# Ledger of designs, part 57: designed miniproteins, single chains, continued (2)

Each design is a single chain, and the fold is of that chain. pLDDT is the mean over its residues in the fold that is shown.

## One batch from the design tools (miniprotein)

Design m5965
Fold by ESMFold2-Fast:
Structure m5965 (fold): chain A 97 residues (1-97)
Amino acid sequence: ESAKVSSQAYQREPPLRSMDYPEVGDAETTAISAAANAEAGIDPELSLEAARNSVRTLRDILDLAKKNGEPQSIIDMIEYSLERAERALRRAEEAVA
């Protein structure tokens, strides 16, 4: 039934996915690395700013995906990366406090 429903749908060019948004994975990784650097005392202010910029980038990508009417599965993938990046930002903020 699920496979049949998928086969019946009009096939546009594939919707953008986490793999089709390399910036999503890069921003998540940057935020995690920035949190680790802040916790290690490596340029904590610059590390905090890098984590903030990564979260901003992911929010902008999420807003763009929602504006473009991407499927909820794509939105959920981006939101997952954003949640991980926000958790990394929190760790960076705690490290510099």
Scores: mean pLDDT 75

Design m5966
Fold by ESMFold2-Fast:
Structure m5966 (fold): chain A 68 residues (1-68)
Amino acid sequence: MPTKEQVIAGVRTVLSLPDPRAQEAVLEMAIRTSTDPGVKAAYQALLDALRAGTLTAENAEAIVEQHY
């Protein structure tokens, strides 16, 4: 299971990608490859925020912390 710090680092990497399509694809892959329901829920919440246009570095960390 990835640690909270690893998920936050991954989200920061996703947010640095220049293309929203690439950002979405990475989060979808993280959901698909994770086996833990809580980790899947965290990545799903991040993907939902990205699709809504509300995902920032600050709220991404808060979303991850709510699921860890």
Scores: mean pLDDT 76

Design m5967
Fold by ESMFold2-Fast:
Structure m5967 (fold): chain A 67 residues (1-67)
Amino acid sequence: ASEREKEELRLAYPRAVAYAEENGISLSNVLEIVRRRDESVAEQAAALPGVSPSTISALLRLIEEDR
């Protein structure tokens, strides 16, 4: 993700970004999870091999809470 996309992500989903930064998850992965939020956790985990299904589930919950 570009620096602009990372800044926009922090403004839109501050809780999800904070969780990602605390757990060493790249903001590029958070942005991809946001783009794929209508997909199942299993489908997202297949597309993001460096991110666990439990981490994807936690990020999706925080993304919904930030709305």
Scores: mean pLDDT 79

Design m5968
Fold by ESMFold2-Fast:
Structure m5968 (fold): chain A 106 residues (1-106)
Amino acid sequence: SLLEKFKEIFDKMVEAALEALEATGDPRAALQKAAQIGQDYIDSLDDPEEKELFERALQRFFAEVGPRLREIAADPSLTPQERIARAREVLDEGRKKVIEEVEKEL
């Protein structure tokens, strides 16, 4: 189903983002990795309706997650370990929220 396909892609995006976060300690690197995978998926789609629906879901994900990850990256009071922990939580919460919203639309 389209919903299962979207879940699979968002899982792939978040898993890759978490891997980048662990490797770099930088929430901005996680954000860039997620954006690259999302854009590659959009570029692979031929159906305009499926493309538009995924683009909207991706925009919602980054609207929720982007500002929070940038704030965590810019916070000088956080240790590297605290920064990674908070960024992980934001990515996990963002994934859950977007999938729940997509499920309601499909």
Scores: mean pLDDT 85

Design m5969
Fold by ESMFold2-Fast:
Structure m5969 (fold): chain A 67 residues (1-67)
Amino acid sequence: MDEKIIEELAKRLVDLGIDEETARKVAQRVVTLAKNAGIDPQALADAVLRETELLGKHVVDNLLYNA
């Protein structure tokens, strides 16, 4: 279920130092973008987590405002 992916991604983003409100917004946007593009939402969520861990919070900010 999409909600499960959103909750899981948001929790892991919070563990990386992102605030809870921003984490939930990012998770919702990731699932929406994946569905619109025909990509597996879990696969895109995993990619966003990896990118955020490597490049830091600015990846999250970019996804919210420029993607």
Scores: mean pLDDT 76

Design m5970
Fold by ESMFold2-Fast:
Structure m5970 (fold): chain A 57 residues (1-57)
Amino acid sequence: MLSPVQQLVARHDGTAYLRSHVPAEKLPEAYARLDELIAEGRATRAALEALVAELNA
């Protein structure tokens, strides 16, 4: 499990990444899924790339 500081960093970096790669209309869904990945300790770079690919399909 990520520490609270690591969770804040992961949320900040993940939010910035999704905002740059996901259409604005899908950002609420992308952010919800990011929060789930962070809660599960699975907010990896590969998971973010997979999420972006899924939402842009």
Scores: mean pLDDT 78

Design m5971
Fold by ESMFold2-Fast:
Structure m5971 (fold): chain A 105 residues (1-105)
Amino acid sequence: SLEEIRKEAIRLSRETAEKVFEAIKNNDEDTVDKILEEFVKRMKELFSKIENPEDAKEVAEHALGVMLIELNLLASLANDQEIRDKLYRVFDRIAEEVEKIIKEK
C-alpha cells in the first residue's frame, strides 16, 4: 500500500541520516558514498512500486523533510560547524538523486 511505502521511506530516511552522521563524525568519506548509493538504490526500489507520479513526489518530499529534521537535530548535538556543513552537503546530494528518481517516473 502507499501508506506502507511512505512508512518505509521515512524509516529509511531516518536510518540513513544516522548512518551519514556517524560516518561524517569519523571523517569516513568512502562510507558516506556507500551509504548514499544504498539509500538511492532502496528509494528507487520503493518508488518503482508507486504508479502515480504525484504520490511518488509527495512520499519523496515527506521522506526528505524527515531526513532534514533528523540531520538538523544531529548537527545541533554535535555542536560543530564543519560537521553541520558536511551534513548539509550530503543532504543536497541526496535531494538531487531523489529528484532524479521522481522525474524519471
Scores: mean pLDDT 86

Design m5972
Fold by ESMFold2-Fast:
Structure m5972 (fold): chain A 74 residues (1-74)
Amino acid sequence: MKSQTIRLGSERVVELTLERTADGRVYLVAKYASGRYEVIDLTAQAPPVLLSEEELEAWLKEKQVVSRSSRPVE
């Protein structure tokens, strides 16, 4: 299987957030300059999901996130 990180056109990643859930799942969330987000499940071989800011907030509230680590990309 070929896995590729989905990038929104020529848009730059401005922030990376590592989200850990209570059930042991780890997600990488990439924020693009357009304000859109890419969510990658690092514990499952699943394709990335593209979310708006509002959709990401709803997703985070639904997940049992126990640890968050955000880093700006320069």
Scores: mean pLDDT 70

Design m5973
Fold by ESMFold2-Fast:
Structure m5973 (fold): chain A 89 residues (1-89)
Amino acid sequence: MEEEALEEAENLVTLLEKLKENAIQAMEEQPERLDEIYEGFKKLAEKLLKEMKELEKKVPGNEKVKKYLKEAEEIIKEYEEFYAALKEK
């Protein structure tokens, strides 16, 4: 159970990072779709973050799962900062 939760958390973080990179590239290539791309990523990120929180509930206090959750939150924060910077231009 704990090993399965850790593997799933790692997969979710990896997927989130890949989605972030793809969204950033799409925003730079298609500025007319900036808001659409931003909202699309936010919906996916929220779903993945919810799945990670459910994993933490199954293995409460697991330090590695908690670190992956923090990493996911940081990825989302970086994406939001990038979007804000593009909007200021």
Scores: mean pLDDT 82

Design m5974
Fold by ESMFold2-Fast:
Structure m5974 (fold): chain A 55 residues (1-55)
Amino acid sequence: ALTPFLQSELQKLEENREHELNELYEAFRNIGFPDELARKSAEAWLEIEKAVLEK
C-alpha cells in the first residue's frame, strides 16, 4: 500500500542516492572516462555494495 507521507520520504532518499551516484560519476570523469561509461561505473558501485550486504 502506498502512503503519501512515506512516498515523500522515499523520493528524498532516491534524490540522495542520485547525489551519491553523481559524486562517483564526477570522479570517473576526472580520470578520463566518457560520460556514459562514468555513469555505468557509478551505478555498478551501488550494485556491488548491495551484493556485499547480502553476502
Scores: mean pLDDT 72

Design m5975
Fold by ESMFold2-Fast:
Structure m5975 (fold): chain A 69 residues (1-69)
Amino acid sequence: MKLAEEIGKALVNYYEALRNKDVKEAIEYIKKYGELSKNNELTLELLDQLAKEHPEHRAEVEKEKSKYT
């Protein structure tokens, strides 16, 4: 239960960072999600969504994505 709660908090903080237009902080919360969940597939889905919504930060997102592929 506690691990699922921490994973949920990482996703909430990811969306908060997006509302603040802080893509770098959003990437850090995706990293935390990946570390806690150890699910590379879902981590890549979150990174793909971020790159789709914020193409100006695509290079930073692709660099992080390469760690999971």
Scores: mean pLDDT 77

Design m5976
Fold by ESMFold2-Fast:
Structure m5976 (fold): chain A 73 residues (1-73)
Amino acid sequence: MKFTEEDIKKGVEAAQELIRKAPLSEDEVERILEKTNELEKQKASAKDIIQAMQDMGELLAALEVRSAGVYVA
């Protein structure tokens, strides 16, 4: 798979949207911002882009699970 610069921007925007709406701790917000900055800077190779996108996807999935978990206890 190959991702475009636009795909990376969409991932960054999605992460920022979750930051605004998710009940996150300050540490979690800082970690997500670090990942979004890395995605924006990382353009060396297709493999690097794929890795960055995968890492962002894991962060987004973790945020969704954490939010859902609050209501299942």
Scores: mean pLDDT 57

Design m5977
Fold by ESMFold2-Fast:
Structure m5977 (fold): chain A 64 residues (1-64)
Amino acid sequence: GKVLEEIRRLMLEGGASEEVARRAVEALSKGSEEFKQAALLDLKYLLKRGEREAVVAAARALAK
């Protein structure tokens, strides 16, 4: 869906690898719509603050 596509783009923009972003989005796709929206908002906030390492760490945590 559009939310998962935006989340993937934000993870890549933050510096996550294609493989990490793909696995993280796959894990998120199994979650609730509320969880997906919260993840999108959190990633937007981190990127706006320039906290790229936090974006990559979040993507890696979801990809596990």
Scores: mean pLDDT 85

Design m5978
Fold by ESMFold2-Fast:
Order: structure tokens, then C-alpha cells, then sequence
Structure m5978 (fold): chain A 100 residues (1-100)
């Protein structure tokens, strides 16, 4: 819960004013989506670690795998929270951070 809340504050602080206003308006849904996304990431961590041990991937293929995994994590969070619009915004911000 603290990690999700810290994530919301960081996103609001670093986002453009329009995005920050959207996140503030949907703060409870943002926190819930981030919590569900974090739970899915933690659940998949052992599987991802094993994949890293057994598969040697080119950096571009590794980035594509990370992107696909994040898309699935946020799709799951959207389904569980019923907040697909919030999940899409959070996924876009996360992918932008990963690309930077």
C-alpha cells in the first residue's frame, strides 16, 4: 500500500498538469490499480527470474518482453478494479519511464 501511494505522489509530481489533475481526480482508483499491478508483478517475479536464467535475449527482445508483461499486468489490474481508463494512463506513464 505504501509503495502504491508513493507511486501516485511521484506520478502527480512529475506529470504534466492535465495528467496530474486526472490522477488527482481518480486518486482512489489509481491507488487500487497500482496495488493490483504490484501484486501481479510480485506474483510473476519468480517466473520472470527463471526466464532470465534459461533464455539469453537480445536487448530489443528483452524490452519487447518487458513491455508485453507490463501490458498484461495492467490489463489484469483494469479487469479487477473496473478502471480501464486509469489503467491505460498508468501503463502509458510506466512504458514512458521504461523507455527513458
Amino acid sequence: MEDARAGVEALIATSPPEVAAFLERHREEVEEVLLKAQEEVERRAPEMARLAETTTLAPEERRARVRAALEEVFRRAAEETGAPEVAEVLLALRLAAEAA
Scores: mean pLDDT 73

Design m5979
Fold by ESMFold2-Fast:
Structure m5979 (fold): chain A 110 residues (1-110)
Amino acid sequence: KEEVLEILEEIIEKLEEAIKLIEESDMSEDDKEQFISGFKQLKESVEEIKEKLKKGELSFDEVISYLETMILLLEHLLEKMGDKMSEETQKLLEEIIELLKKAIELAKKL
């Protein structure tokens, strides 16, 4: 349980880094707004999962399902819009996907 919570916190921190990189980027204001909105929504979802898991309001099977959905969404985002992102932002998204996969593997052992 503690290890899953620690990984979820690291994912939140990396999503905050991704938001900051996009805010500081040279991409259009419309593209910035769309990406920042999406990442903020994803961050809020991870924060909610973390709090519910901490309170025992969420099963590990439910956590796994939510995290698997997030991986699919991020992989789709990289495929569809990765060319609009900096190499640094793409690398952060890949790191977030790997952390989500680690959280799923740990949750499966609980």
Scores: mean pLDDT 82

Design m5980
Fold by ESMFold2-Fast:
Structure m5980 (fold): chain A 102 residues (1-102)
Amino acid sequence: MAAAEGAERAGEEAARAARAIIKGGGPPTSAAAAGVSAGGGTAASLMARRRGEEGARRGGESALSSARSALGAARRGGTEEGIREAERAVEAAREALEAARE
């Protein structure tokens, strides 16, 4: 169950990052790259949590960095909806990092 939950969460973060870029008026290739980066970071954080606190923290930091990049791209596009989706991606990555510290 935990592995399936991790995969679903990584997929959701990838989708949020991609949607944020698209709604911000960015090209589909940049949306795909941001989505993969955000999803991969989230997955890494979740997996590292099973291997120790230090690994989990680094994975969480990677996820947060990827989500912040997506937010920056959405802000450059200027759509309110795109910015909100990117903000949700940052919040989810931040929650993953905070959970890794516990």
Scores: mean pLDDT 59

Design m5981
Fold by ESMFold2-Fast:
Structure m5981 (fold): chain A 77 residues (1-77)
Amino acid sequence: MEEEEKEKKKLLEQIREWRDGLLEEAKKNPAAKAALQESADLLDAAEKEIRDKSVDEARKIAFEAAGKVVERVRETA
């Protein structure tokens, strides 16, 4: 139970850091700004969804969101 909450907290922190990194990258790359913002929004939505889920479901949501972000960013690069 306590370990699961710790893992979920770590996942949320990693998602937030990645989102913040994408937003910072958007400032440096105006041509990619829209795609990077959309990717950041996907991570923000995943973070909110994860809050009320089990750690197992949280990992699945985080993995799916990460995949979508990578795909979207690659299409823009």
Scores: mean pLDDT 76

Design m5982
Fold by ESMFold2-Fast:
Structure m5982 (fold): chain A 86 residues (1-86)
Amino acid sequence: KEAALLATKAGVLLLSAMVARDFGDNEAAQQSANGARDLLVRAADITGAPEAKKYAEEAAQSLINGDYEKAREAFRKAVELIDEAL
């Protein structure tokens, strides 16, 4: 379950990024969002789900831009594609 653990950790990092951004720590938010992207990309590589990578990028970038709805939707799509490839 390596890919599932990576996806779970990515979710925690996205929540951390949202919290950091809400408190005005945009640097910490960017670091956590990019960390979540990197973990989802690794999960996508392990499971052979290349389309999940574009949604991982979109989730991180949307969160950095403050679009939490788009970030959550992109994260959900990335996780769905990874789960389908398992």
Scores: mean pLDDT 84

Design m5983
Fold by ESMFold2-Fast:
Structure m5983 (fold): chain A 93 residues (1-93)
Amino acid sequence: DEEEERKKIIEKIEEKLKELEDKKSKEAQALRYLGKALLLILKEEDPEKLKEYALKSLDIAYELGLISEEERERLREEIEEVVKLMKEKQKKK
């Protein structure tokens, strides 16, 4: 059920990341960082890299004018909260 759905989503993200490897646009770069961050969430791995990739994607989205400064700050806070929750979950086991 949840594990099977998670595996299918992981496979789709990995496939899309491979398609984006040869793309040099800022949009493709943002999508690569977003995809890498999503993989880390789904695999429950490396909250520090999750933060790095998610923030890099967010910064590029802002530079492209896809989000406002207010939305960027709010999303940054949401990323920090997700990272905190992942770290707490890993401590409790």
Scores: mean pLDDT 80

Design m5984
Fold by ESMFold2-Fast:
Formats: sequence, C-alpha cells, structure tokens
Structure m5984 (fold): chain A 113 residues (1-113)
Amino acid sequence: MEELIKEAIRALEEGDVHLALALLVPVENKLKEKIEADPILSKALELFDQFKKTGDVALAKEAIELFVEAAEKAKEEGDNELAAYAYLLAAILAQLIGDPELAKELLEKAREV
C-alpha cells in the first residue's frame, strides 16, 4: 500500500493527475473504515466528488482545507498512510484548480510522512 502512495506521488510530480487518482483507488478501498470513521475526511471526499461533477472551484478549495486538516490529525496520531493519502488528494485538487505552488507544497508534505 505504501508503494501505491509513492507511485501516486511520482505520477503527480510528472503532472499525471489521472494516473495519481487511479493509483489511489485501492488505497481508498483499504482505508475505507478509517475514512468512514473520520467526519472531516468523509466531508472532504464528498466535496471532491461534487467538484468532479460541477467544476465548482469553491468546493475544491473547501475540500483542500479539510483534507489538510485530516492529514495533520492523522500525522499527529501516527497514521502516516492516512496522512499521505489526504495530502495527496489535497495536492491533486490544487493541481486541478490551477494552483501549482500549493500542489507542490502539499505533495512535499505527502512525501515527508
């Protein structure tokens, strides 16, 4: 599972958002119980899904904030895999809304956990 996160980081570094998202599907499936137990992370994923359907940048910005909050909490609790997953989704959203500097910062945070 850590290997898929590393591959997703590499895909996003190369600008391949589609590959990064595809690599995170099995990670999300493994983390499903933890995601369902975390109201912040669950809300962030709902907003991401709505953004994918509508293209509403405001939803993406709110999702980024919630993914970062969930990632910081997971990191504090020692759940580095959940933290990296949440930072990666935030980085993907930053890239999709045209904020490459924020995407780079969040990608570095995902790499460091």
Scores: mean pLDDT 87

Design m5985
Fold by ESMFold2-Fast:
Structure m5985 (fold): chain A 57 residues (1-57)
Amino acid sequence: ASATQVQKAAAQIGIHLDQQDAEILAKEAQNLTAQQLADKFAISVGKAQRLLKLLNS
């Protein structure tokens, strides 16, 4: 996924990501568990699971 796609997916679930965070997530999304993503971006595990599903769809 591109950083733009990551920002769009995050916006769909009510999360605001800046360009740097979107770039990191675009690169790391395939390697992160929902728990690791939730901890890294200070979001709930449920939101992290939904974000990963949107990025892997």
Scores: mean pLDDT 77

Design m5986
Fold by ESMFold2-Fast:
Structure m5986 (fold): chain A 60 residues (1-60)
Amino acid sequence: DSSSHEDALKLLARETKLYDEAVKIGKEAGLDEKTIKKIFLESDSAEEALKKVKELAKKL
């Protein structure tokens, strides 16, 4: 039991939730999961990636 491990799990859970939300929004707008995954790989954070997916979805 360590605080650093707990913080890492919280970060992973948060990133997973943001990714799931991005996939949901992206697919509803007609984006494929491959494109969404690429945005997440190219972004500095899951939050930035979600913002980019929302922005791209708004243009479609």
Scores: mean pLDDT 77

Design m5987
Fold by ESMFold2-Fast:
Structure m5987 (fold): chain A 63 residues (1-63)
Amino acid sequence: MELARLYVQLGIREAEELGLHDVAAEVRALLEADPDSPAAIRRALELLAQAGVVDLESVLAAL
């Protein structure tokens, strides 16, 4: 789960750089509400992937 949290943080930064500010804000809200929930982390990753955050796919492929 530590790596998943790191990837979510990287995805938030990438989403902001791509101009996906609404997605980044929604993901941050999920983590702030329940930072220890694996379900919240998974949902955050799904939102970032669906928004087209390409860097997450590159990182996942490298693992």
Scores: mean pLDDT 70

Design m5988
Fold by ESMFold2-Fast:
Structure m5988 (fold): chain A 96 residues (1-96)
Amino acid sequence: MELPSLEEVKEELKKLAEKLKSQDEKKLEEVLKKMRENLEELAEIADISVEEARRQVEALEAALELIKEGRYEEAARILLAAAQRRWEELRRLLAA
């Protein structure tokens, strides 16, 4: 399958959520800050709008805030939802 399967994305995000439990929150904040500072470059590389790139970074920042509160399951759900939305958008474009 040329497009990532929903199950494959789900497994990757599950592993990411598990890794996030052991990550340094400050290091993760620094990575997200750099992503936010480079939104136009990220949008160009991913072939998406700057607005969509911003929404993706905001979703990651919201997940980080939940991680700081110890709400790892809710953080994982936000990450999964964001990844699923991107897959659905791509599928729609290919079907059009």
Scores: mean pLDDT 68

Design m5989
Fold by ESMFold2-Fast:
Structure m5989 (fold): chain A 81 residues (1-81)
Amino acid sequence: LEEAIRALEGLIEALKKGDLFAAIGYFLRLLGLVLDHPDNKAVQEAYKYAKKGFRTYVKEGNVEKAIEHLKKGLEVVKAAL
């Protein structure tokens, strides 16, 4: 779960800075955690929020709304610690 927290926090900071390359990297790290831990519901739920946030950023350009989705995912993994 600590790795999922780091990936989500990194993704949030990358989006705040407009660093799309870093944002993609953190998003793929989170996807790797989902694939490595298929039975971990907290990681799976956090990834759903990360998908919503990243999609909002790419399709709508709405950084604030994207970060709101990512923060919700972060709350899920922190609650599961």
Scores: mean pLDDT 81

Design m5990
Fold by ESMFold2-Fast:
Structure m5990 (fold): chain A 80 residues (1-80)
Amino acid sequence: NKEIKEFLEKQLKTIPEIFRKALQRLFDSAMEAGKLSEEELKILLTAKVLKIKKANDGVSTMDALFTVSPKDIEEAKKKL
């Protein structure tokens, strides 16, 4: 529980401020639901963060928050 919160805080610092509140709320809800393991939460968070960073180049910033493809998950697993 503490490890995933520290990981989230570290990842939030790497993305623009405008996305931090939305991503924080999404992950707070996911953690509260208790349906995902710590490893699954870290993978999902990493995938969303990588997609948000790519969105700075003119991709839809809202799509980066709410859409994650299997390819994004696979790329995140390789980064962890």
Scores: mean pLDDT 71

Design m5991
Fold by ESMFold2-Fast:
Structure m5991 (fold): chain A 55 residues (1-55)
Amino acid sequence: MASPAELTALAQEGLEVLKSLPADQRARFEAEMAEAVNAQDKARLEAILAEARAL
């Protein structure tokens, strides 16, 4: 289980990655990241970030 600090750090990193994406892709990834954070699913959050970085 991920700590709140780990989830916060990943969410902050994700926000920086999202700033470089087109607006339509950004909205999609923001929603997916919010769901992962709410579920406390670190592995899913990391997978979402990897997908966003690949764009």
Scores: mean pLDDT 77

Design m5992
Fold by ESMFold2-Fast:
Structure m5992 (fold): chain A 94 residues (1-94)
Amino acid sequence: SMSAVEKRLEEIEKEIKELYEKGEISEEQYNKLDLALTAIRVGLANPRSAAGRRFAEVARRQAEALLKETKNEKLKELARRILEEADEVLRLSE
């Protein structure tokens, strides 16, 4: 499942980059999403550490905030997917 999570993160990262290149999301939104993906990867690499778990929790909260704040349906979909991957990493860390 760790390998499956990384594959899905790579797909999400590609879609975020495509939205940014098309001008559909701001640089601020792009950076927040990129940081959330990085935080999930830190959590995935350190599942038994308190720091790794905290990074996954931060990514979850960032995705939840973005989902609540945005009116962009594509960005909402990406935020939901990031939230699901953060939750999966937290589940694997238990």
Scores: mean pLDDT 82

Design m5993
Fold by ESMFold2-Fast:
Structure m5993 (fold): chain A 85 residues (1-85)
Amino acid sequence: SIIDDVRAAIREAVETAEQALKDYKEGKISLEEAVETLRDAVRLVDAGIDILEKLGAPQSVIDEARAIRDKLRETLKKLEEELKK
C-alpha cells in the first residue's frame, strides 16, 4: 500500500542518516556532509508525514513518524551547533 511504501521510505531515510552519523564519527565523511544528509532525512520524513496525514493513516502510524522526525531534528540540531564552532 502507499502507506506501507511511505513507512518504508521513512525507515530507509533513518538508516541513511544513522550511516552518515557513523561515517562522520569514523572520519569517513565531513561534518558538513553529515549535516546535509540529516537535513535531507528530516525533509523526507516531513514529506512522508504529510502524505500519511492526507491518506488518513492510523494515528499510531503518524505518531511513530513524528517521533522519528523529532529524534532526527534533535540529532541535526546537535550537529549544526558543532558546525558553527
Scores: mean pLDDT 89

Design m5994
Fold by ESMFold2-Fast:
Order: C-alpha cells, then structure tokens, then sequence
Structure m5994 (fold): chain A 94 residues (1-94)
C-alpha cells in the first residue's frame, strides 16, 4: 500500500476522532458514537500490524463504552490515546 494512502486514511481517522470529541463536549452521544465507529472502520483499512490495529481498536471500543455510560472524561482520554497510537503506528509504517 502506498504511503500517501496510509496518510490520507490517518487524516480521516484523526478527523473522525476530533468530531467525536466535539460531539461529547456538546452532549451528543449519537454523534460521538458515529465518529468512533467511522474511525474504527478506517483503522481496519490501514496497513498496520495486527498488534497495532488491535491496540487502537480496543481503545476505540472502550471509548464508545465510556460514551454510552456517560463517562465523558474517560471517553476523551481514550480517544486521545487512540489518536496518539494511530499516529505512532502510521509513522512506523513510513
């Protein structure tokens, strides 16, 4: 897979996570969950190692569960951790 494709998908995933965080700040649980689900689908398409994909997807699933429980502080923290791990994994792929 080309480096440019991985960077484009990374950008879309990061934007989806940012939109999810903004939805949480507005109390929009549906928007937050939709943003997380979109990010999960994009991560699954990235040419990352299975270990890195699993780690990021587990963080996103925990963030979704935190949103559903109303634990917004934990959800934002998990989304930030997922974004950091995603950037690290894509940088390693370069």
Amino acid sequence: MEIDEARVLESFALMSLELAKKSIEKGDKKGAIEGIELAKKIVEKLPLSEEKKKEILELLEKAKESVEKGDYEEAIKLLDEAAEKLQEAVDEYV
Scores: mean pLDDT 83

Design m5995
Fold by ESMFold2-Fast:
Structure m5995 (fold): chain A 91 residues (1-91)
Amino acid sequence: SSMVEEARKRAEETLEKLREIGEFGVASGMAGVRLAVALGQDAVKGLLDEGAKHPEIREVAEEYAERARELIEEIRKRGEQAQADRLAAAS
């Protein structure tokens, strides 16, 4: 396969893993949310670093870095809402 196609496949697999970790984090509590966010931030950095080294995959790297940032923000917001709901139910 082409370098671009392989990069897209690996980036998509990374996003799927982040979604799974994010679901476990939201269900498990704020420590899990923080872990998912940190792993997502590492993935964004890794994608951008690889795009900087290989111009032919830069657009793919930037596309998936932005998608990862959106997923991180979604996980954070869902986690905060789940925590607020748990605290309200406990009162």
Scores: mean pLDDT 84

Design m5996
Fold by ESMFold2-Fast:
Structure m5996 (fold): chain A 84 residues (1-84)
Amino acid sequence: SDLDLLDDPNPGVRARAVSNLLNRNDLSDVPQVRQGVLRGLRDPSPTVRVGTYNSILRGLRNNSPVVQQLLQDPDIRRLLDSLR
């Protein structure tokens, strides 16, 4: 699964896994996408953290209901703010 790929030693693989999760538009996927986003925003690689941030911004531009719901999470908002 995309969540399993977040354990991959390659930061490019982890960044792609988060991007794939953020492409989901079904609200039933919100818990899985939230888990992936929190892991991506906390990732030790700056590339994965910035990639996660950019994927969230893309989701907002694409009017993703999943991303809109995730932005109500205070932990996600705080982590996004730290990446500015």
Scores: mean pLDDT 85

Design m5997
Fold by ESMFold2-Fast:
Structure m5997 (fold): chain A 65 residues (1-65)
Amino acid sequence: MAMTQEYQGSPNGVARVTRLPDGRWRLTLEILEDGKVVARKEALLDPATTPEQVIEMARAAEQAF
């Protein structure tokens, strides 16, 4: 089963985290303006990354836009 969670660091920043069947995490960060995606980044993270570390990475990446 794949589990997807959304985390929001700002009103216009949405991070989605999905646990892949092979154990890796897919992190997708989208910056929204008027409900439209104006910037997007994606990363694959090691299976050993904890959910807390993924959330922190998502917040740091959102702030770097």
Scores: mean pLDDT 69

Design m5998
Fold by ESMFold2-Fast:
Order: sequence, then C-alpha cells, then structure tokens
Structure m5998 (fold): chain A 72 residues (1-72)
Amino acid sequence: MDTDVLKTEAEKVAEWLRSRGAERLAEKVRYLLTNEGKWVNDVRVEDGKVSVDFVSPDGEFVGTLTEPLAPR
C-alpha cells in the first residue's frame, strides 16, 4: 500500500477524531497507521462514543479502539 495514502488517511482520521474530542484515539490512530502500517477499516459513532476498526498491512483484523466523545 502507498505510504502517502496511509499518511493522508491517518491525518484525516486523526483530525476528525480531534474535532470530536477524541484526542487520545487520534494520537493512537496516527501512531498505528504511520509507524506500524496498520489501516483504518471503519469508523463508527454510536451513543456518544467513537470506534475505529484496524486491519494489518496483510488485511487481517487487528482490533477496535473506542473513546467517549467530549460533550459540546
């Protein structure tokens, strides 16, 4: 997969998460995508929480990270 595409996706997801108050998850997403080559498979917002699903470079599901969104 293209490294520039991975960086662009990491920045987009991280910026979106930060805009929603999920700053810790934004930092973890940047780390996983830029340093470990993991990819975001899905981003969901449900019941004031955001969940991000990750896959490995080989396409294997790695896990889901969840963070409560800050009240506005």
Scores: mean pLDDT 71

Design m5999
Fold by ESMFold2-Fast:
Structure m5999 (fold): chain A 73 residues (1-73)
Amino acid sequence: PPLSPEEQEEIRKRILEETKAEIEKIEDENERKVATYMRELLETSLEEFERVLRELVAAGATTAAEALALLEA
């Protein structure tokens, strides 16, 4: 079944909290930039985050540098 707006908000908050700690552990500058950008999208909306993530996967981004280039375009 589809998630309710309330369930989507709870999941978004949980991911934001978890990803903040994980981003702080990232040593690679490009990976950290990608993760930060994606987290900021998630802060805006879950829908926007999911859309951009699907676009990155569809474009075949396999490295942080490739993902960053697509996000900054």
Scores: mean pLDDT 73

